# Designed miniproteins, single chains, continued (2), part 19

Each design is a single chain, and the fold is of that chain. pLDDT is the mean over its residues in the fold that is shown.

## One batch from the design tools (miniprotein)

Design m4627
Fold by ESMFold2-Fast:
Structure m4627 (fold): chain A 64 residues (1-64)
Amino acid sequence: KPSEEQIREFVEQILRDPRRAKPPPGMSDYQFGLAVDLVQEARDQGLSDEEVIDLVVKEMMKYF
């Protein structure tokens, strides 16, 4: 089960390059895809990088 810090680092990696983002141990392919989709949706809404990270980390923590 990934920690909040591991999920935050992963979300930061997605913001830089989703193709190079490495999922933390215990994250499924479905949860990986969900995180990428959530980052894209938040960015499309015009949120800052910090706001995207906070939103996606909070949402992803519900699934662990």
Scores: mean pLDDT 82

Design m4628
Fold by ESMFold2-Fast:
Structure m4628 (fold): chain A 94 residues (1-94)
Amino acid sequence: SIEILLKNLLRAAQLGKVEEALLLLQQLEKEVSNPEAKIFLQLLLAVDLEISAPETAETLKEKLKEKLGDKFDELYQEARGMTIEQATERLLKL
């Protein structure tokens, strides 16, 4: 289930389990073919790493800024404000 994988990804990120979170991201990216869904997953991961692994979060944010340009700040703040339920619903719509 995409919902279970997403919950496991965000939990791993919040616990600072960077290697586990990145493996779960790779698994989720295989389940979603849409490039926008992959970007959204990367935004969610960066948000949930802010406190637990701030250096990793900053590296991911820099890569996302290069890809998204002026859209980065809006999309990042949107992802930051989402509940797990809202993030799951958005991912399934992408």
Scores: mean pLDDT 86

Design m4629
Fold by ESMFold2-Fast:
Parts: C-alpha cells; sequence; structure tokens
Structure m4629 (fold): chain A 110 residues (1-110)
C-alpha cells in the first residue's frame, strides 16, 4: 500500500542517517568524509523522491536493494587497509555516480 511504502521509506531514511553518522566517525580524511556524506545525502534524497512519486512496491524494493549494495561496497572500501585515501575517494565517487544513474532509472519506471 502507498502508506506502507511511505512508512518504510521514513524508516529507511532514519537508518541511512544513523549508518552515515557511524561510517563518518571512522573516517579521518576530510575529502573522503565529504564524499561519504554526499553519498548518504544523495541516497536520502532519492528515498524522499520515491515517497513523493508514490513509486510501486517493486520500484521501492529495487531502490532499497540498490542502496544496500552501494552501502556494502562503501563499507568494504572504507575498511580496506590496502587502499590509500585517494583510491578510496575515487572508488566512492564512482559508486555514487553509478548509484545516481541506477536510482534515476528505477524512479523513471515508477
Amino acid sequence: SDEEIRERADETIELLKKQGETLLSLIDDEELKKAVKEFFETAIKYFEKAKELKVSKEAYDELVELAHEALSKIREIIEDESLSDEEKLKKIKELQKEFEKKAEEILAKA
């Protein structure tokens, strides 16, 4: 139902805010911290847009899966001790662009 999707989106947004704060607390590099913060702000904006557009359950579930995959990859990048902060920054920026592209495609079908 539309109301159920709205409630789930609000819960997802709150979870993203908490996960963002946790990941940001693990980052010392200011540019890397900014990129991770911008990713979470972007993800939150797409969930807000999904609420406004009253997307289908299928589209909403695809957006949730996309966000979970992106967050998993960002966490792996941040925790990878073999990568420099510059390499981490590049990988996170690439993930953000891919996330935005796929999120727009999901919302366009709704």
Scores: mean pLDDT 85

Design m4630
Fold by ESMFold2-Fast:
Parts: sequence; C-alpha cells; structure tokens
Structure m4630 (fold): chain A 68 residues (1-68)
Amino acid sequence: MAEELKEKAQEAMEKALAAASRGDRAAAETHFAEAQKYVEELSKIDPELAKKLQESLDKVRAIADAFL
C-alpha cells in the first residue's frame, strides 16, 4: 500500500543519512537506492505522494553529500 511504501522509503532515507554521517558511502548508496525503489513503486500507485517523497529524498541526498 502507498502508506507502507512511504514508510519504507522514509526509513531507507533515515538509514542513508545515518550511514553518510559516519562517512560510510557504500552503505549510504545502498540505502538511497532502496529509497529510490520505494519512491518509484509509489509513483505507480500515488504520483502525488511519490513527488513529495522524491523532494524529501533529494533534500536528504544533499544533506548526506555534506558529510561525504
């Protein structure tokens, strides 16, 4: 369901940011890839939610890049 995909994407983003804060680029990339997959699946069900979640993912990527 859309809500579950949103939660999974947010959890993956949180894990990616935590990995980036430790300088773990490989782990951060893995979790960002997971978040992106959930956003893509969500876009097939709820494009509006997927768009907002993509904006959040882009912000988290920018924050993570500051640590890496």
Scores: mean pLDDT 84

Design m4631
Fold by ESMFold2-Fast:
Structure m4631 (fold): chain A 78 residues (1-78)
Amino acid sequence: PPPGAVRKTATLTVTNTTSVPQRVVVTADISGRPDSVQPLTPLEAVVPPGGSATFSVQAWSRDPSTEITLRAETTPAP
């Protein structure tokens, strides 16, 4: 990482409580001026009934205004 950069990590866990498989798509919104951004997991998965998936994104930034926001959208995937 660049000298003086701080690592910021956002993690989101999605649990499927429905009776059908769900397609989950995660969107990462990065604000500020990150020096680097890296997904640590795939940002899309099909989660079976009663299953869970965890999504993570990492950023390194010397800009203190840098923020990672993760949002999940789910659709049925029979």
Scores: mean pLDDT 80

Design m4632
Fold by ESMFold2-Fast:
Structure m4632 (fold): chain A 78 residues (1-78)
Amino acid sequence: MEALEKFKEKHPELYEKLKEATEKHKGNAEEVLKEVGLSDEEIAELGEILGIPDASKLEVVEELIRLINSAEYREKAA
């Protein structure tokens, strides 16, 4: 959870784009990655924040989708 909060603090606009793309594409990581268009530099920084610095672009996006969905579920579950 700390990793997602750090991501939101450092890249709030990118977080919102990923959240919207996740909702639009129903969590399909490949489609989310295509829509958001993350750079190699952005993937490297996000991988470090998530604790997976050697992960592929797809793996980083999959982990972000998982964390976003978990956060939304907690908010909606009260």
Scores: mean pLDDT 75

Design m4633
Fold by ESMFold2-Fast:
Structure m4633 (fold): chain A 59 residues (1-59)
Amino acid sequence: MEDEIARRVAENMARHGFDEEETRRVAYAAARDLGLSDEEARRVAELAGRLNRQLREQR
């Protein structure tokens, strides 16, 4: 679940030109909204940020 949320947010945010910082914020909010703990949401945000950076570097 955490990996899937992070991947979807990262892909969507990268496609629309948002950076790593914006992606982390959106991913954290999405994870918390889905009922994940603060600790889990922070892990999702961190992963989403890294994936967004990688996707942007591939363009």
Scores: mean pLDDT 81

Design m4634
Fold by ESMFold2-Fast:
Structure m4634 (fold): chain A 106 residues (1-106)
Amino acid sequence: EKEDLEKELLEALRKGDVEKAIELLKKINEEAPVDEERIEEILETARENLLSEDKEEREQGLLALARLALVAPEEVRAILEEVLPKITDPEFRRMVETLLKVIEAL
């Protein structure tokens, strides 16, 4: 169920569905809230993963940042804005732009 919600979130980000992404993030956070003691570690790992040549690692990094968007929105925004101009994959760029819109709507 949690893994299915995470897959639905990635799909919502690919489609630019901001409202659905917010709904899914709230559900994921209710089932598995982020440990605040690990936020700094998760932010660093996710930042590195977003710039990975491996598509799966990039999506894992984006998913980790999306989950942090409810608890650390300004830190997540800063990372996304920093990496956006370095992203060469047009689909992944749209996913990052959609997550930025999600943060703006929160």
Scores: mean pLDDT 82

Design m4635
Fold by ESMFold2-Fast:
Structure m4635 (fold): chain A 77 residues (1-77)
Amino acid sequence: SELIEKIKRQLELLDALENRDLEKMTELLEKEGFSSELAQIQLEVLDATPPEEVEAAFELFRKTLEESLEQLKKKEE
């Protein structure tokens, strides 16, 4: 499923963001057709955001993506 693969790529991007892995973020964003500059901009925005808000946002997004992935996998059975 294209949607399952998109969700998996979003989870990979989230992992790269949480780890501040500029190289991995650039690779993943370029694969999706975005500019390599976007990875650096995203890290700068993250650095400008309070750490507690960043952690809360990452936890919420991860849970939402994981739940969506689980539901989609069940529909393919």
Scores: mean pLDDT 78

Design m4636
Fold by ESMFold2-Fast:
Structure m4636 (fold): chain A 71 residues (1-71)
Amino acid sequence: SQEEGIAQAEQDIQKLYELGILNEEEKEKLMGYVEEMRAALAAGDDAALREALGKLLAFIKEVVEKNKHLL
């Protein structure tokens, strides 16, 4: 389900933080998008859900590109 997908994303973000791949600020930002997705899903707002998911994916790409530059 979409809710299960959001819960999995939350667990994955937490795991990446525990592994030191995400710093605290990056984790907080990603968890904020997860919260936006949960709120949109609860409201039945498909447009808001897609927008929050888009923000989440864009930020993950930004973090990956930032880390490549440092290597």
Scores: mean pLDDT 81

Design m4637
Fold by ESMFold2-Fast:
Formats: sequence, C-alpha cells, structure tokens
Structure m4637 (fold): chain A 80 residues (1-80)
Amino acid sequence: VPLASPEVLEAIAQKMLANKEETLAAIDAAIAELEREEATAEDPALYAEARELLEALKAAIEAGDAAAIAEELARLASLA
C-alpha cells in the first residue's frame, strides 16, 4: 500500500515540522507545479482539489499541528 499508514504519515509530519522552512518552500513549489499542470490538464478539477489540500497542509505546518499534517497527507494520498 502506498505511504498511507498512520504510523508513516505521523513520522513524515514530525519530520516536516523539524524542517518547517524547507517543507513550506517545497509545498509552495508543489502548488506552483500543480497550477502549471492544471493549465494543461484535461480535468483541471482534480488538480484544483490537490492544490487546496496542499494549502491546508501548509496551514497545518504553520500551526505546528502534527496530527493535522498527517490528516492532510492522508487526504492527498487518497487522490492518487
């Protein structure tokens, strides 16, 4: 199963918080990439949904909430 176990997602969330500035920069880059892909996609709605989830993930990281980060990561994984 792709990276969807609660244990793995919690470990990722803690690592993201340990490297908050780098993680936020990476998320901003991912949002920019999704916006670029959305412009050329046959179904832009899926990309818009993924972008909204990344924005929610960014907010959770800014709040320092590991549980919220893990929850948003699980939601992103469900789009795959």
Scores: mean pLDDT 76

Design m4638
Fold by ESMFold2-Fast:
Structure m4638 (fold): chain A 64 residues (1-64)
Amino acid sequence: SASLEAGIEAARRLGTLSPEQLRALLARTPDLPEVVKRALLAEAERHGSLSGEAVVAALEQVMK
C-alpha cells in the first residue's frame, strides 16, 4: 500500500512521534486496521511519545 509505505517513511524521518504527530500520520494510512491505530495511539498517549521505530515495526507487520 502506497499510504502504508508513505507512513513508514514519515515515521522513520520523524524518529520520535508525539500523540498529535502520530494521529496525523494514522489519518493518512486508511489501509491500517483500526485495532492497530488504537493500540499505537494509546501507547503514545501513555508515554507522551512513541519511537518511529515502533511505528515502522507495526506498519511493516500489517504489510506481510
Scores: mean pLDDT 83

Design m4639
Fold by ESMFold2-Fast:
Structure m4639 (fold): chain A 63 residues (1-63)
Amino acid sequence: SMANIERLVKGLRELGLPEETIQQIVQTMEEHGWLSEEDVETILRMVRQGLAEGAARRAELAA
């Protein structure tokens, strides 16, 4: 639904992803039909986890 796409875009933007990356993720989810509230929550959770892991890895390399 449009509301689920709006939630996804807002969530990804709040996580600091570039607009180009947000558009690519939205396009991929639309192409696969991953438009449920659960799908959006899952992607936002996975992106948050990946960003946290990336930040931790960068901190280790900087130490």
Scores: mean pLDDT 79

Design m4640
Fold by ESMFold2-Fast:
Structure m4640 (fold): chain A 113 residues (1-113)
Amino acid sequence: TLAEARARYDAAFPESLALLLEEARKLGLPEELEPYIERIVRAVAEAEALAEAYLAAGDELAAAEAYERGVREAIRILEEARERSEEKEAIEKLIEQFERQLEAARRQKEALK
């Protein structure tokens, strides 16, 4: 059922990408990272919206793949920020958080096969 699909998705992805970003901002990310954070916010919002659309259609695998693409895009933007910023430790911690979400997406995709 769609309710069971939703429950499996929520169990696999208990952390919203948008909420992870908001918590990072509360911990005092450097102001120089704000343009990169805005790019990540846009990318994850688009990915989460696409995942919700697939989930509503009953396509659990496509929903997990959409979530994974959002996470990969966020990591790519953070890697770009790391090369240009002196605040590498803060960026590395945020990359680690998104890498945990990437692992969750991989596990969910494997579980759906």
Scores: mean pLDDT 78

Design m4641
Fold by ESMFold2-Fast:
Structure m4641 (fold): chain A 87 residues (1-87)
Amino acid sequence: SLAELALAIAEPAIRREARALGLSEAEIEEALAELREAIAADPDERQLAGLALEAALRLGDEAALAALLAALPPDLRAEVAALAEAL
């Protein structure tokens, strides 16, 4: 799914930032598991947009960013693209 793709792309950055905040490996794995379950059970379009934006900012890869944006619903794609361009 889009949420799974966006999370997979963002996950290394999330892990790095969580370690910087002082979270243990167990706490990081628990938080990521909860996030995966939340997006699988009820994928909030705003959560999907947020994950896609985070992944886009992390990637710096134009082809991967284009593929991710193409997978978003048109409304969310326009919002994420506008936010990414503004940053």
Scores: mean pLDDT 68

Design m4642
Fold by ESMFold2-Fast:
Structure m4642 (fold): chain A 83 residues (1-83)
Amino acid sequence: SSLEEKKKQIESLLLAAGTHLTLHEAGNRKALEETVRYFDQVKSLSKELSDEIDELIEKAREGSLTVTDVLQLYNKIKQLLDS
């Protein structure tokens, strides 16, 4: 279904964001910008996630964003159509 495809796309974008956040922690200056870009793409795919993504973007700007924060949202999305 289109909802399952959208869910898969969101999951892939969140995993990409988490990977780039790990690279940012390793000193890659562009990786945080890519992390935020992936979050913006998730928002464009789902208005329902706008508040949760905005929280992650704010944490990224404050320097408090962790891979755990991204994985928590990923797990929430993974369960959305399976519950």
Scores: mean pLDDT 78

Design m4643
Fold by ESMFold2-Fast:
Order: sequence, then structure tokens, then C-alpha cells
Structure m4643 (fold): chain A 72 residues (1-72)
Amino acid sequence: MADKIYKGVRDSLLSLGMPKEKADEAAELAAKMAEEGKSPEEIKKELSKIISDEHAKAAALVVKGVMDGAKK
């Protein structure tokens, strides 16, 4: 799951024009928090501290999609 979250978040943020360094940082944080059992909403809140709210929202949607896929 964390691997899919990392790749999905990173790819999404890069597609939005985010610098690679920031996209990697946000993807690592999102993957780590997901491994710790944090919700997409909690991940969005932490991401919004290092990236814009718009980018954090996009990343959180990716996290939710991966988590929903794993639940089914």
C-alpha cells in the first residue's frame, strides 16, 4: 500500500508542476503516515504544512483511492 501511495502521490504532484524535491518530500510523508494508519484527511492536514492546500487535496485524493482499493 505505502509503495502505491508514494508513487501515486509523487506522480500526481509532478503532473501539477511541483518541483521533484517537494513532490518526493510530500510522497514520503504521505506513504509514512499511511503505513502508520493515518486517514487521508490526517495526511492532507500534514501535507498542507509543506505544500499548498490545492496540492495537498490532490495528494489526499490519491491516498483515499489507494486505501479504498485495498479495502475492497
Scores: mean pLDDT 80

Design m4644
Fold by ESMFold2-Fast:
Structure m4644 (fold): chain A 58 residues (1-58)
Amino acid sequence: SMEELQKKIDEIRLKAAKEFIKAYIDGILNNDLQTAIRKINEISEKALKEVEKLRKEA
């Protein structure tokens, strides 16, 4: 259903947001924001691919 699809997308978004926050905090603590940016981009790419798969399977 559309409601189940939306719930799964929201779960992917929330997980990605938590991973972004952790990567950013780790970057600040290690004085390495370039690595944080790279990790955030990797997390974003993975999340976008997961959402795309769910939309295609619906």
Scores: mean pLDDT 86

Design m4645
Fold by ESMFold2-Fast:
Structure m4645 (fold): chain A 88 residues (1-88)
Amino acid sequence: MAEKAREAGRRAGEAGEKGDMEGASKGAIEAVKYSSTGEGSAAAGIAGVGAGTSGWLGLRQGDEEAARAAGRADGESAERAAYAGGER
């Protein structure tokens, strides 16, 4: 589900804000898992991976604010993609 992938990405950013590397990694992994399972559409899954990856990458760069913003933006894009995919 795009919503769960977005939530996981956002959660990774929040964990980074607290300096919780384990929580940040868990959030990024969860975003990838939700995009890799049968949950949600293929388009939403791809966008969900982007959300998780953006959050993780930002945290690795030591920029938790950018990671959180990127995760949120990608999550919202995933939600839009899922909606558009439903048209057909």
Scores: mean pLDDT 54

Design m4646
Fold by ESMFold2-Fast:
Structure m4646 (fold): chain A 66 residues (1-66)
Amino acid sequence: HMTIRERALQVAKELGIDVELLEDGLFVRPGKTSLEEAKANFDKALAKASPELKAQIERQMEEMRK
């Protein structure tokens, strides 16, 4: 199942954030992506994200920690 980070990105997607950015960053090769590769791709996706996108993800993660 999804990790906490993957869940946070899924929530960001539901907020209307670009899904292609999330997929490109996390799972370029579905079924073949290792955790290390997924993390590297995730970092690249975040680098492309706007400050607004990053703020929304942070906010949602804080709410989920309830």
Scores: mean pLDDT 56

Design m4647
Fold by ESMFold2-Fast:
Structure m4647 (fold): chain A 55 residues (1-55)
Amino acid sequence: MASASKKVVKVGETVEIYIDGKKAGTFTATKVGKQTAVGVDEDGKLESVEIEVVE
């Protein structure tokens, strides 16, 4: 699935990353800027989630 998921988080926050409604992992925001988190969908395919970390 070609999903362009995007999340905005603040520095110091920890958020859960979901791919196709399934928890793929967690991300802790330690630095401002664009980051990419990678998870696995239910078909074993790698999917990426774009995360923008703000102050």
Scores: mean pLDDT 70

Design m4648
Fold by ESMFold2-Fast:
Structure m4648 (fold): chain A 87 residues (1-87)
Amino acid sequence: DARAARQAALAEAQRLAEEAGRLRKEGDKYFSQGDYRKAAELYEKAAELYREAARVAEAGGLTGLARHFEEQAEYYREKAKEAEKLA
């Protein structure tokens, strides 16, 4: 059932993105406190989860949502590299 598969993909992608959102917020906290090493680790983990969310969304045919999560993954990967340079 294509509809059920799409709904399952949406739910899983949202779960992964929510988890990534929690890690990025923790990363933002450490970044604001000058703990750039910890911030970099958290941003990299968030980027990995956003990339996984994008793959799940793409597999479910949710191309727009997959693109959005790929953009988030790339953004937080860049943020991690920025934090690493400041450490």
Scores: mean pLDDT 89

Design m4649
Fold by ESMFold2-Fast:
Structure m4649 (fold): chain A 84 residues (1-84)
Amino acid sequence: MEAIEAESQAFLDATLPKAEALYEEAAGDEEAREKAALELGIPALEKGIALVEELERAGVALDEEERAELERVRARIAEARAKL
């Protein structure tokens, strides 16, 4: 689990500078900023969920609290996509 947490963190560390650059470039346009945040944020969250689902398929049991957290993240992604 720690190895996958480290991989998720490395992905975020690589993605954040690109997100910041795009957000700064769109600084004069609120709608463009929101769109850029959604286009970068949603794929990053989906990748995190996919890694956790892959762990579950590999035989790592998720507890009730961990499953509830995944459901909350999925709901947040659905709300963000509905804004598009």
Scores: mean pLDDT 67

Design m4650
Fold by ESMFold2-Fast:
Structure m4650 (fold): chain A 93 residues (1-93)
Amino acid sequence: SEQRKASLYTAYQISEVGYRTSEELARRKEEEKERVKKEGEEEAKKSSEEKAKEILEETKEKVEKLERSKELMEESARSSRRAAEENRKKLEE
């Protein structure tokens, strides 16, 4: 019967589209999983690099502060030595 042939053909077309859609959805699901994994790895790497940069910046600031303190101590020592030498020179007159 023509009616039966038309019905079977429609069912076949629907089945074929359904199967193709299922394969496409499976592929998209795999691509989505891959993308989420890569995004997670990149975010973790970026976070680690940002933290490392912050620690380096803080360390640099501490080193600069220590260098300034050392310079002030050296200037103070030079002034004290100069005063001591001037006093010694006056005593030798």
Scores: mean pLDDT 70

Design m4651
Fold by ESMFold2-Fast:
Structure m4651 (fold): chain A 118 residues (1-118)
Amino acid sequence: GKERQWAAGLTAAALRGIGAAEDVVLNGPLAPEQVARYRALIAELEPTLTEEERALLELLRKDLAGLPEPAQLAALAEFLRALVAHREWLAEKPNLSLEELEARARAEGARLAAEAAA
C-alpha cells in the first residue's frame, strides 16, 4: 500500500518540478531573491533524501541540464519540496484502507463543491 502511495507522490513531485521549469522558461527569469531562496531550499532538503529519492533527483537534473539555471533551480526546489511534503504525509497517514481513501475523496469533493459555491 505505502509503495504505491510513495510512487504516486514521486510522479506528482516530478510533474510539479517540470511545471516550475516550464513556467520560468515561458514567463521569463526569476528575481535574484527567488533564485537565492530556491538555492537555500535545495541545500536544506537534498541531504535529507533517501537513496531512491536521490536517484530520481539525479534523473531530473539530467533532464533539466539544457535549461537556464533559474529554470533548473525552480524545478529542483519544487520537486524536493513536494517530495518531502509527501514523505511527511505518508509518515502521518501511512495505513489508509481503500474505504478510508474513498471516504477522504468524497469529503474532499464535498469541500471543493462548497468552496466553488462561495
Scores: mean pLDDT 72

Design m4652
Fold by ESMFold2-Fast:
Structure m4652 (fold): chain A 74 residues (1-74)
Amino acid sequence: MASLIDPAIYLALRLKGVDIAGIPPDLAFSPEVEALAQQLLPVPVEQLLALRTELTTGQLNPEAALNRVNQLLQ
């Protein structure tokens, strides 16, 4: 699941109405990514954006991101 966290955060943001530049709107995701993204829908946009930024800049590894998501979902 950790290796799927970055694309899942991206998909969750898009489903919540956040327009992320550079990604096609018709980009298909795997069922596993879609399932994880649905679990991320209760997480606030602000927190998902912070996680996306930290993952993209290398400030946070996927395992740490997954742990933070689990804490947010409780």
Scores: mean pLDDT 71

Design m4653
Fold by ESMFold2-Fast:
Structure m4653 (fold): chain A 99 residues (1-99)
Amino acid sequence: MKKIEEERKKKLEELDTKARQIGDESYRAVLEDPEKLEEAAEKVSISYKGGIEAMKRLVDRLREEFGDELAERAEQYLKKTEILGKINEAKLNVEFKKK
């Protein structure tokens, strides 16, 4: 059903845009207070069904500013987010195809 697939794509694009904004806000929060790293990473992981691009950007910026140790901690959340995101995207695809 082509029209439903187009609506699904639009919703995914909206989620991706919001996830990138949350990723940028989370990076800024960690830059101001590194102790908020785990809180910021969880916030990004929860907010984004695909998750990986937003988390990857956060990890890359943390590596540049704070070094590998903090980046490795964030990568653990990235791996969880990637798996959960793929599962959630698969569920969304099934749900939209049933319409």
Scores: mean pLDDT 56

Design m4654
Fold by ESMFold2-Fast:
Structure m4654 (fold): chain A 70 residues (1-70)
Amino acid sequence: SMHEEIVEELLKEAKAKLKEISKLPKEDALKAFHALMVEIDEKMKEAKLPDELKIELHQKILEEFDKLRS
């Protein structure tokens, strides 16, 4: 569906930004991660994504951030 395509594009964008964020010192990375989550939330709202897809995307972004910082 178009919503699933939007989720994939937002996840791709988030992963690219997370890769750059992971190069920052821990405190700066956490601040930048928070700002990224706010940006993604705004984009999800504009795209009118259902809550289930928002939760899925949040979970995948959190997992990617954790993986890059391990």
Scores: mean pLDDT 84

Design m4655
Fold by ESMFold2-Fast:
Structure m4655 (fold): chain A 75 residues (1-75)
Amino acid sequence: MEELAQRLLELARKLANKPNVTKEDIEAARFLWEAARALRKGDVEKAISYLEKAIEKVKDPELQAELRRILDELR
């Protein structure tokens, strides 16, 4: 749980601080941060919900694939 939460926070930081960050990137980073917070509290259902919202906002197909892999690990 904590290892996955740390990974989500790292992805959120990278997304929010990337060159040419978009509004959608910032929104996705916020959802990833909320997902990490939910995981730290043991609320897997809430984490899944936020991850799904983040995936909808991300335009990068490589990052989308990574987030979907994490989502499948939580199911």
Scores: mean pLDDT 81

Design m4656
Fold by ESMFold2-Fast:
Structure m4656 (fold): chain A 90 residues (1-90)
Amino acid sequence: MEPLVRPSPLLAELLRKVGIEEEVVTRGTLLAGIGYLALEENLIIEDPNKDIIIDLSGTPLEKLFGVKELNMSDRAELVARIDKNVELVE
């Protein structure tokens, strides 16, 4: 079963911009919300290796994750960074 997570206050505020207003979400819903936010803010970079890279430079997400770029194709890195910004509920 996919774990339920409570986003940090800053992450929750950012997710509301893409219509995710629930206090507790699945990790999959949270990852989808970050993808939608990146699409709406035009943060997606074209990569020669066909990876989906999100440019966080100068955004609130750079402050949240402490990095300038996220590789959406690297699920292990995404999960590790997300887990630092959420409370596990179950």
Scores: mean pLDDT 73

Design m4657
Fold by ESMFold2-Fast:
Structure m4657 (fold): chain A 79 residues (1-79)
Amino acid sequence: MTKYVTTLVVEDPEATKEKAEEVAEALKAVPGVLEARAQVHNGKIAVTVVAESEEAAEAAVKLLEERGYTIAKRTTTAE
């Protein structure tokens, strides 16, 4: 079945492993999100979201924006 994979980068100079884990858990709480991962890279948090629909993928990105995260780069691919 078609899945929507969203890869994005959150800019945070004070990014910690704990913040990355919080981001992943918040994204997993979004209805229609099948998987979420977040990792710290050089003052950034690299985030991957796998969603069952495009709407669920957009809701996950909106959640991060509403929580005050700055999204520097975003790509969504259907597969």
Scores: mean pLDDT 80

Design m4658
Fold by ESMFold2-Fast:
Order: sequence, then C-alpha cells, then structure tokens
Structure m4658 (fold): chain A 74 residues (1-74)
Amino acid sequence: MSDATRLGMVASLLFRAEEERRLDVVAAIRAAEADPSRSPAQILDFALRLTDLSLEEARALMEELERQLLKKAA
C-alpha cells in the first residue's frame, strides 16, 4: 500500500468524523498529521483506532470520496 493511499484513507476518516460531529476525534487526527515524527502508516493506524473502523471500511470510504472528487473534476 502506498503512502498516498494511506493519507487518502486518513482524509476519508477525517471527513466521516466531521460528518458525525466527532470534533475530539477530528482534533486528535489533525494533531497526529501535524506531528513530523509520524509516518503516514502511523497516522492511519492511529486514525483507525480512534474511529474504531477496519482498514477495509477506511478503504471503502476513500474509494467513495475519490469517486465524488473525480466527478467534480470532470
């Protein structure tokens, strides 16, 4: 899995947490993203633990978000 894919999953988890108004989760994930000592893999693992979602669920959310973004770019 590429780092770009991992960051895409993190972005989809952030979008979901914002939709659900889980502002504490959003703040925690953004703090992890801002930490230069964390790799994309570490940020994703942290986000998955906070949201209690599986890697498969995060991937599905990312694919849905990518479809929506591609539709707007055309």
Scores: mean pLDDT 79

Design m4659
Fold by ESMFold2-Fast:
Structure m4659 (fold): chain A 61 residues (1-61)
Amino acid sequence: MPSVDELIAAARAVAHDPNATAAQLQAQRDRLLEASKTADAEDRLKLEIAVHELDQLLAEL
């Protein structure tokens, strides 16, 4: 299982790709949300920030 930092790094890579599809962004978002279910408060905050960034990009696609 990837670490929280690895999950966020993967999501950031997709988020910074101007050719990323809505499906790719949604897949990363779902992975971050799943990880947030079991994360501590610090990691959950990091994951929620990453999810918010992906939600903004999904609104443009």
Scores: mean pLDDT 79

Design m4660
Fold by ESMFold2-Fast:
Structure m4660 (fold): chain A 86 residues (1-86)
Amino acid sequence: MDELLAELEELLAKPELTEEILKRMQELVAQLIKLIEEQGATREQLLRLAELVGRALLRKVEAEGVLDVEEVRRKIEEELAALRAS
C-alpha cells in the first residue's frame, strides 16, 4: 500500500504528465483498489488515495484538453454546494 501510494504521489509531483505517466498512474490506482479489497486499508489511506486520484484525473483532462470532464466535475461540486446551502 504505502509504496504504491508513494509512487503515485511522486508521479503527481512531476511538472509534466506524459501519456506513459498517466497510464502508470491508472495502473497504480487499479493495484491500490485491488489491495484495499483484498487486505483492507485505513481511512487515512483511502482519503489520500481519493485525493490523489481526483488530482490525477484533473491533470489528465487538462493535458488531454477534455473540457467536458472539467465542466461536469464543476457542475457536480456546484450542485452539492447548493444542496448543502438549501
Scores: mean pLDDT 65

Design m4661
Fold by ESMFold2-Fast:
Structure m4661 (fold): chain A 82 residues (1-82)
Amino acid sequence: SRAARLALLRDLEELIEEARRRGSSEEFIKALEQALEHVRAGDFEAALAALEQARRIAEKEGDEELARKVDGLIRGVRALLA
């Protein structure tokens, strides 16, 4: 739905801003920015791949809070693919 897509875009933009403020890695921020571009383009499969990459980076860096927030975004993208 349009509402679900708009909520996903907002949550992605908010997480990118939070990651920048917290000094998260450039690799993590870039993965989220790639996911945002793909959601804007309507390419939800590519967005999912970028978010799964962001999740792996957050797990590797030990940031459980950011990993959980990325999991929320992954669920949002999967709902749009169903």
Scores: mean pLDDT 88

Design m4662
Fold by ESMFold2-Fast:
Structure m4662 (fold): chain A 68 residues (1-68)
Amino acid sequence: KEGEIVTEKLPSGKYKGTVYVDGKEVASAIGETGSLAGVAAAFKAGLGNGGEVLEKTETKVVTKIGSG
């Protein structure tokens, strides 16, 4: 399925990953690293691992998931 994973650093020092499919939030997860948070959110959404990085900053990563 096509979608996006948004991974952001939280004030607590942990990272939040949120999965959006068709512009709707379907899952979110917290992790010790951005990668762990993003992967956890993707698995919670049933999407697994994979994607294309669309936007990357020191505190935020947006990854396109799936293929059209």
Scores: mean pLDDT 65

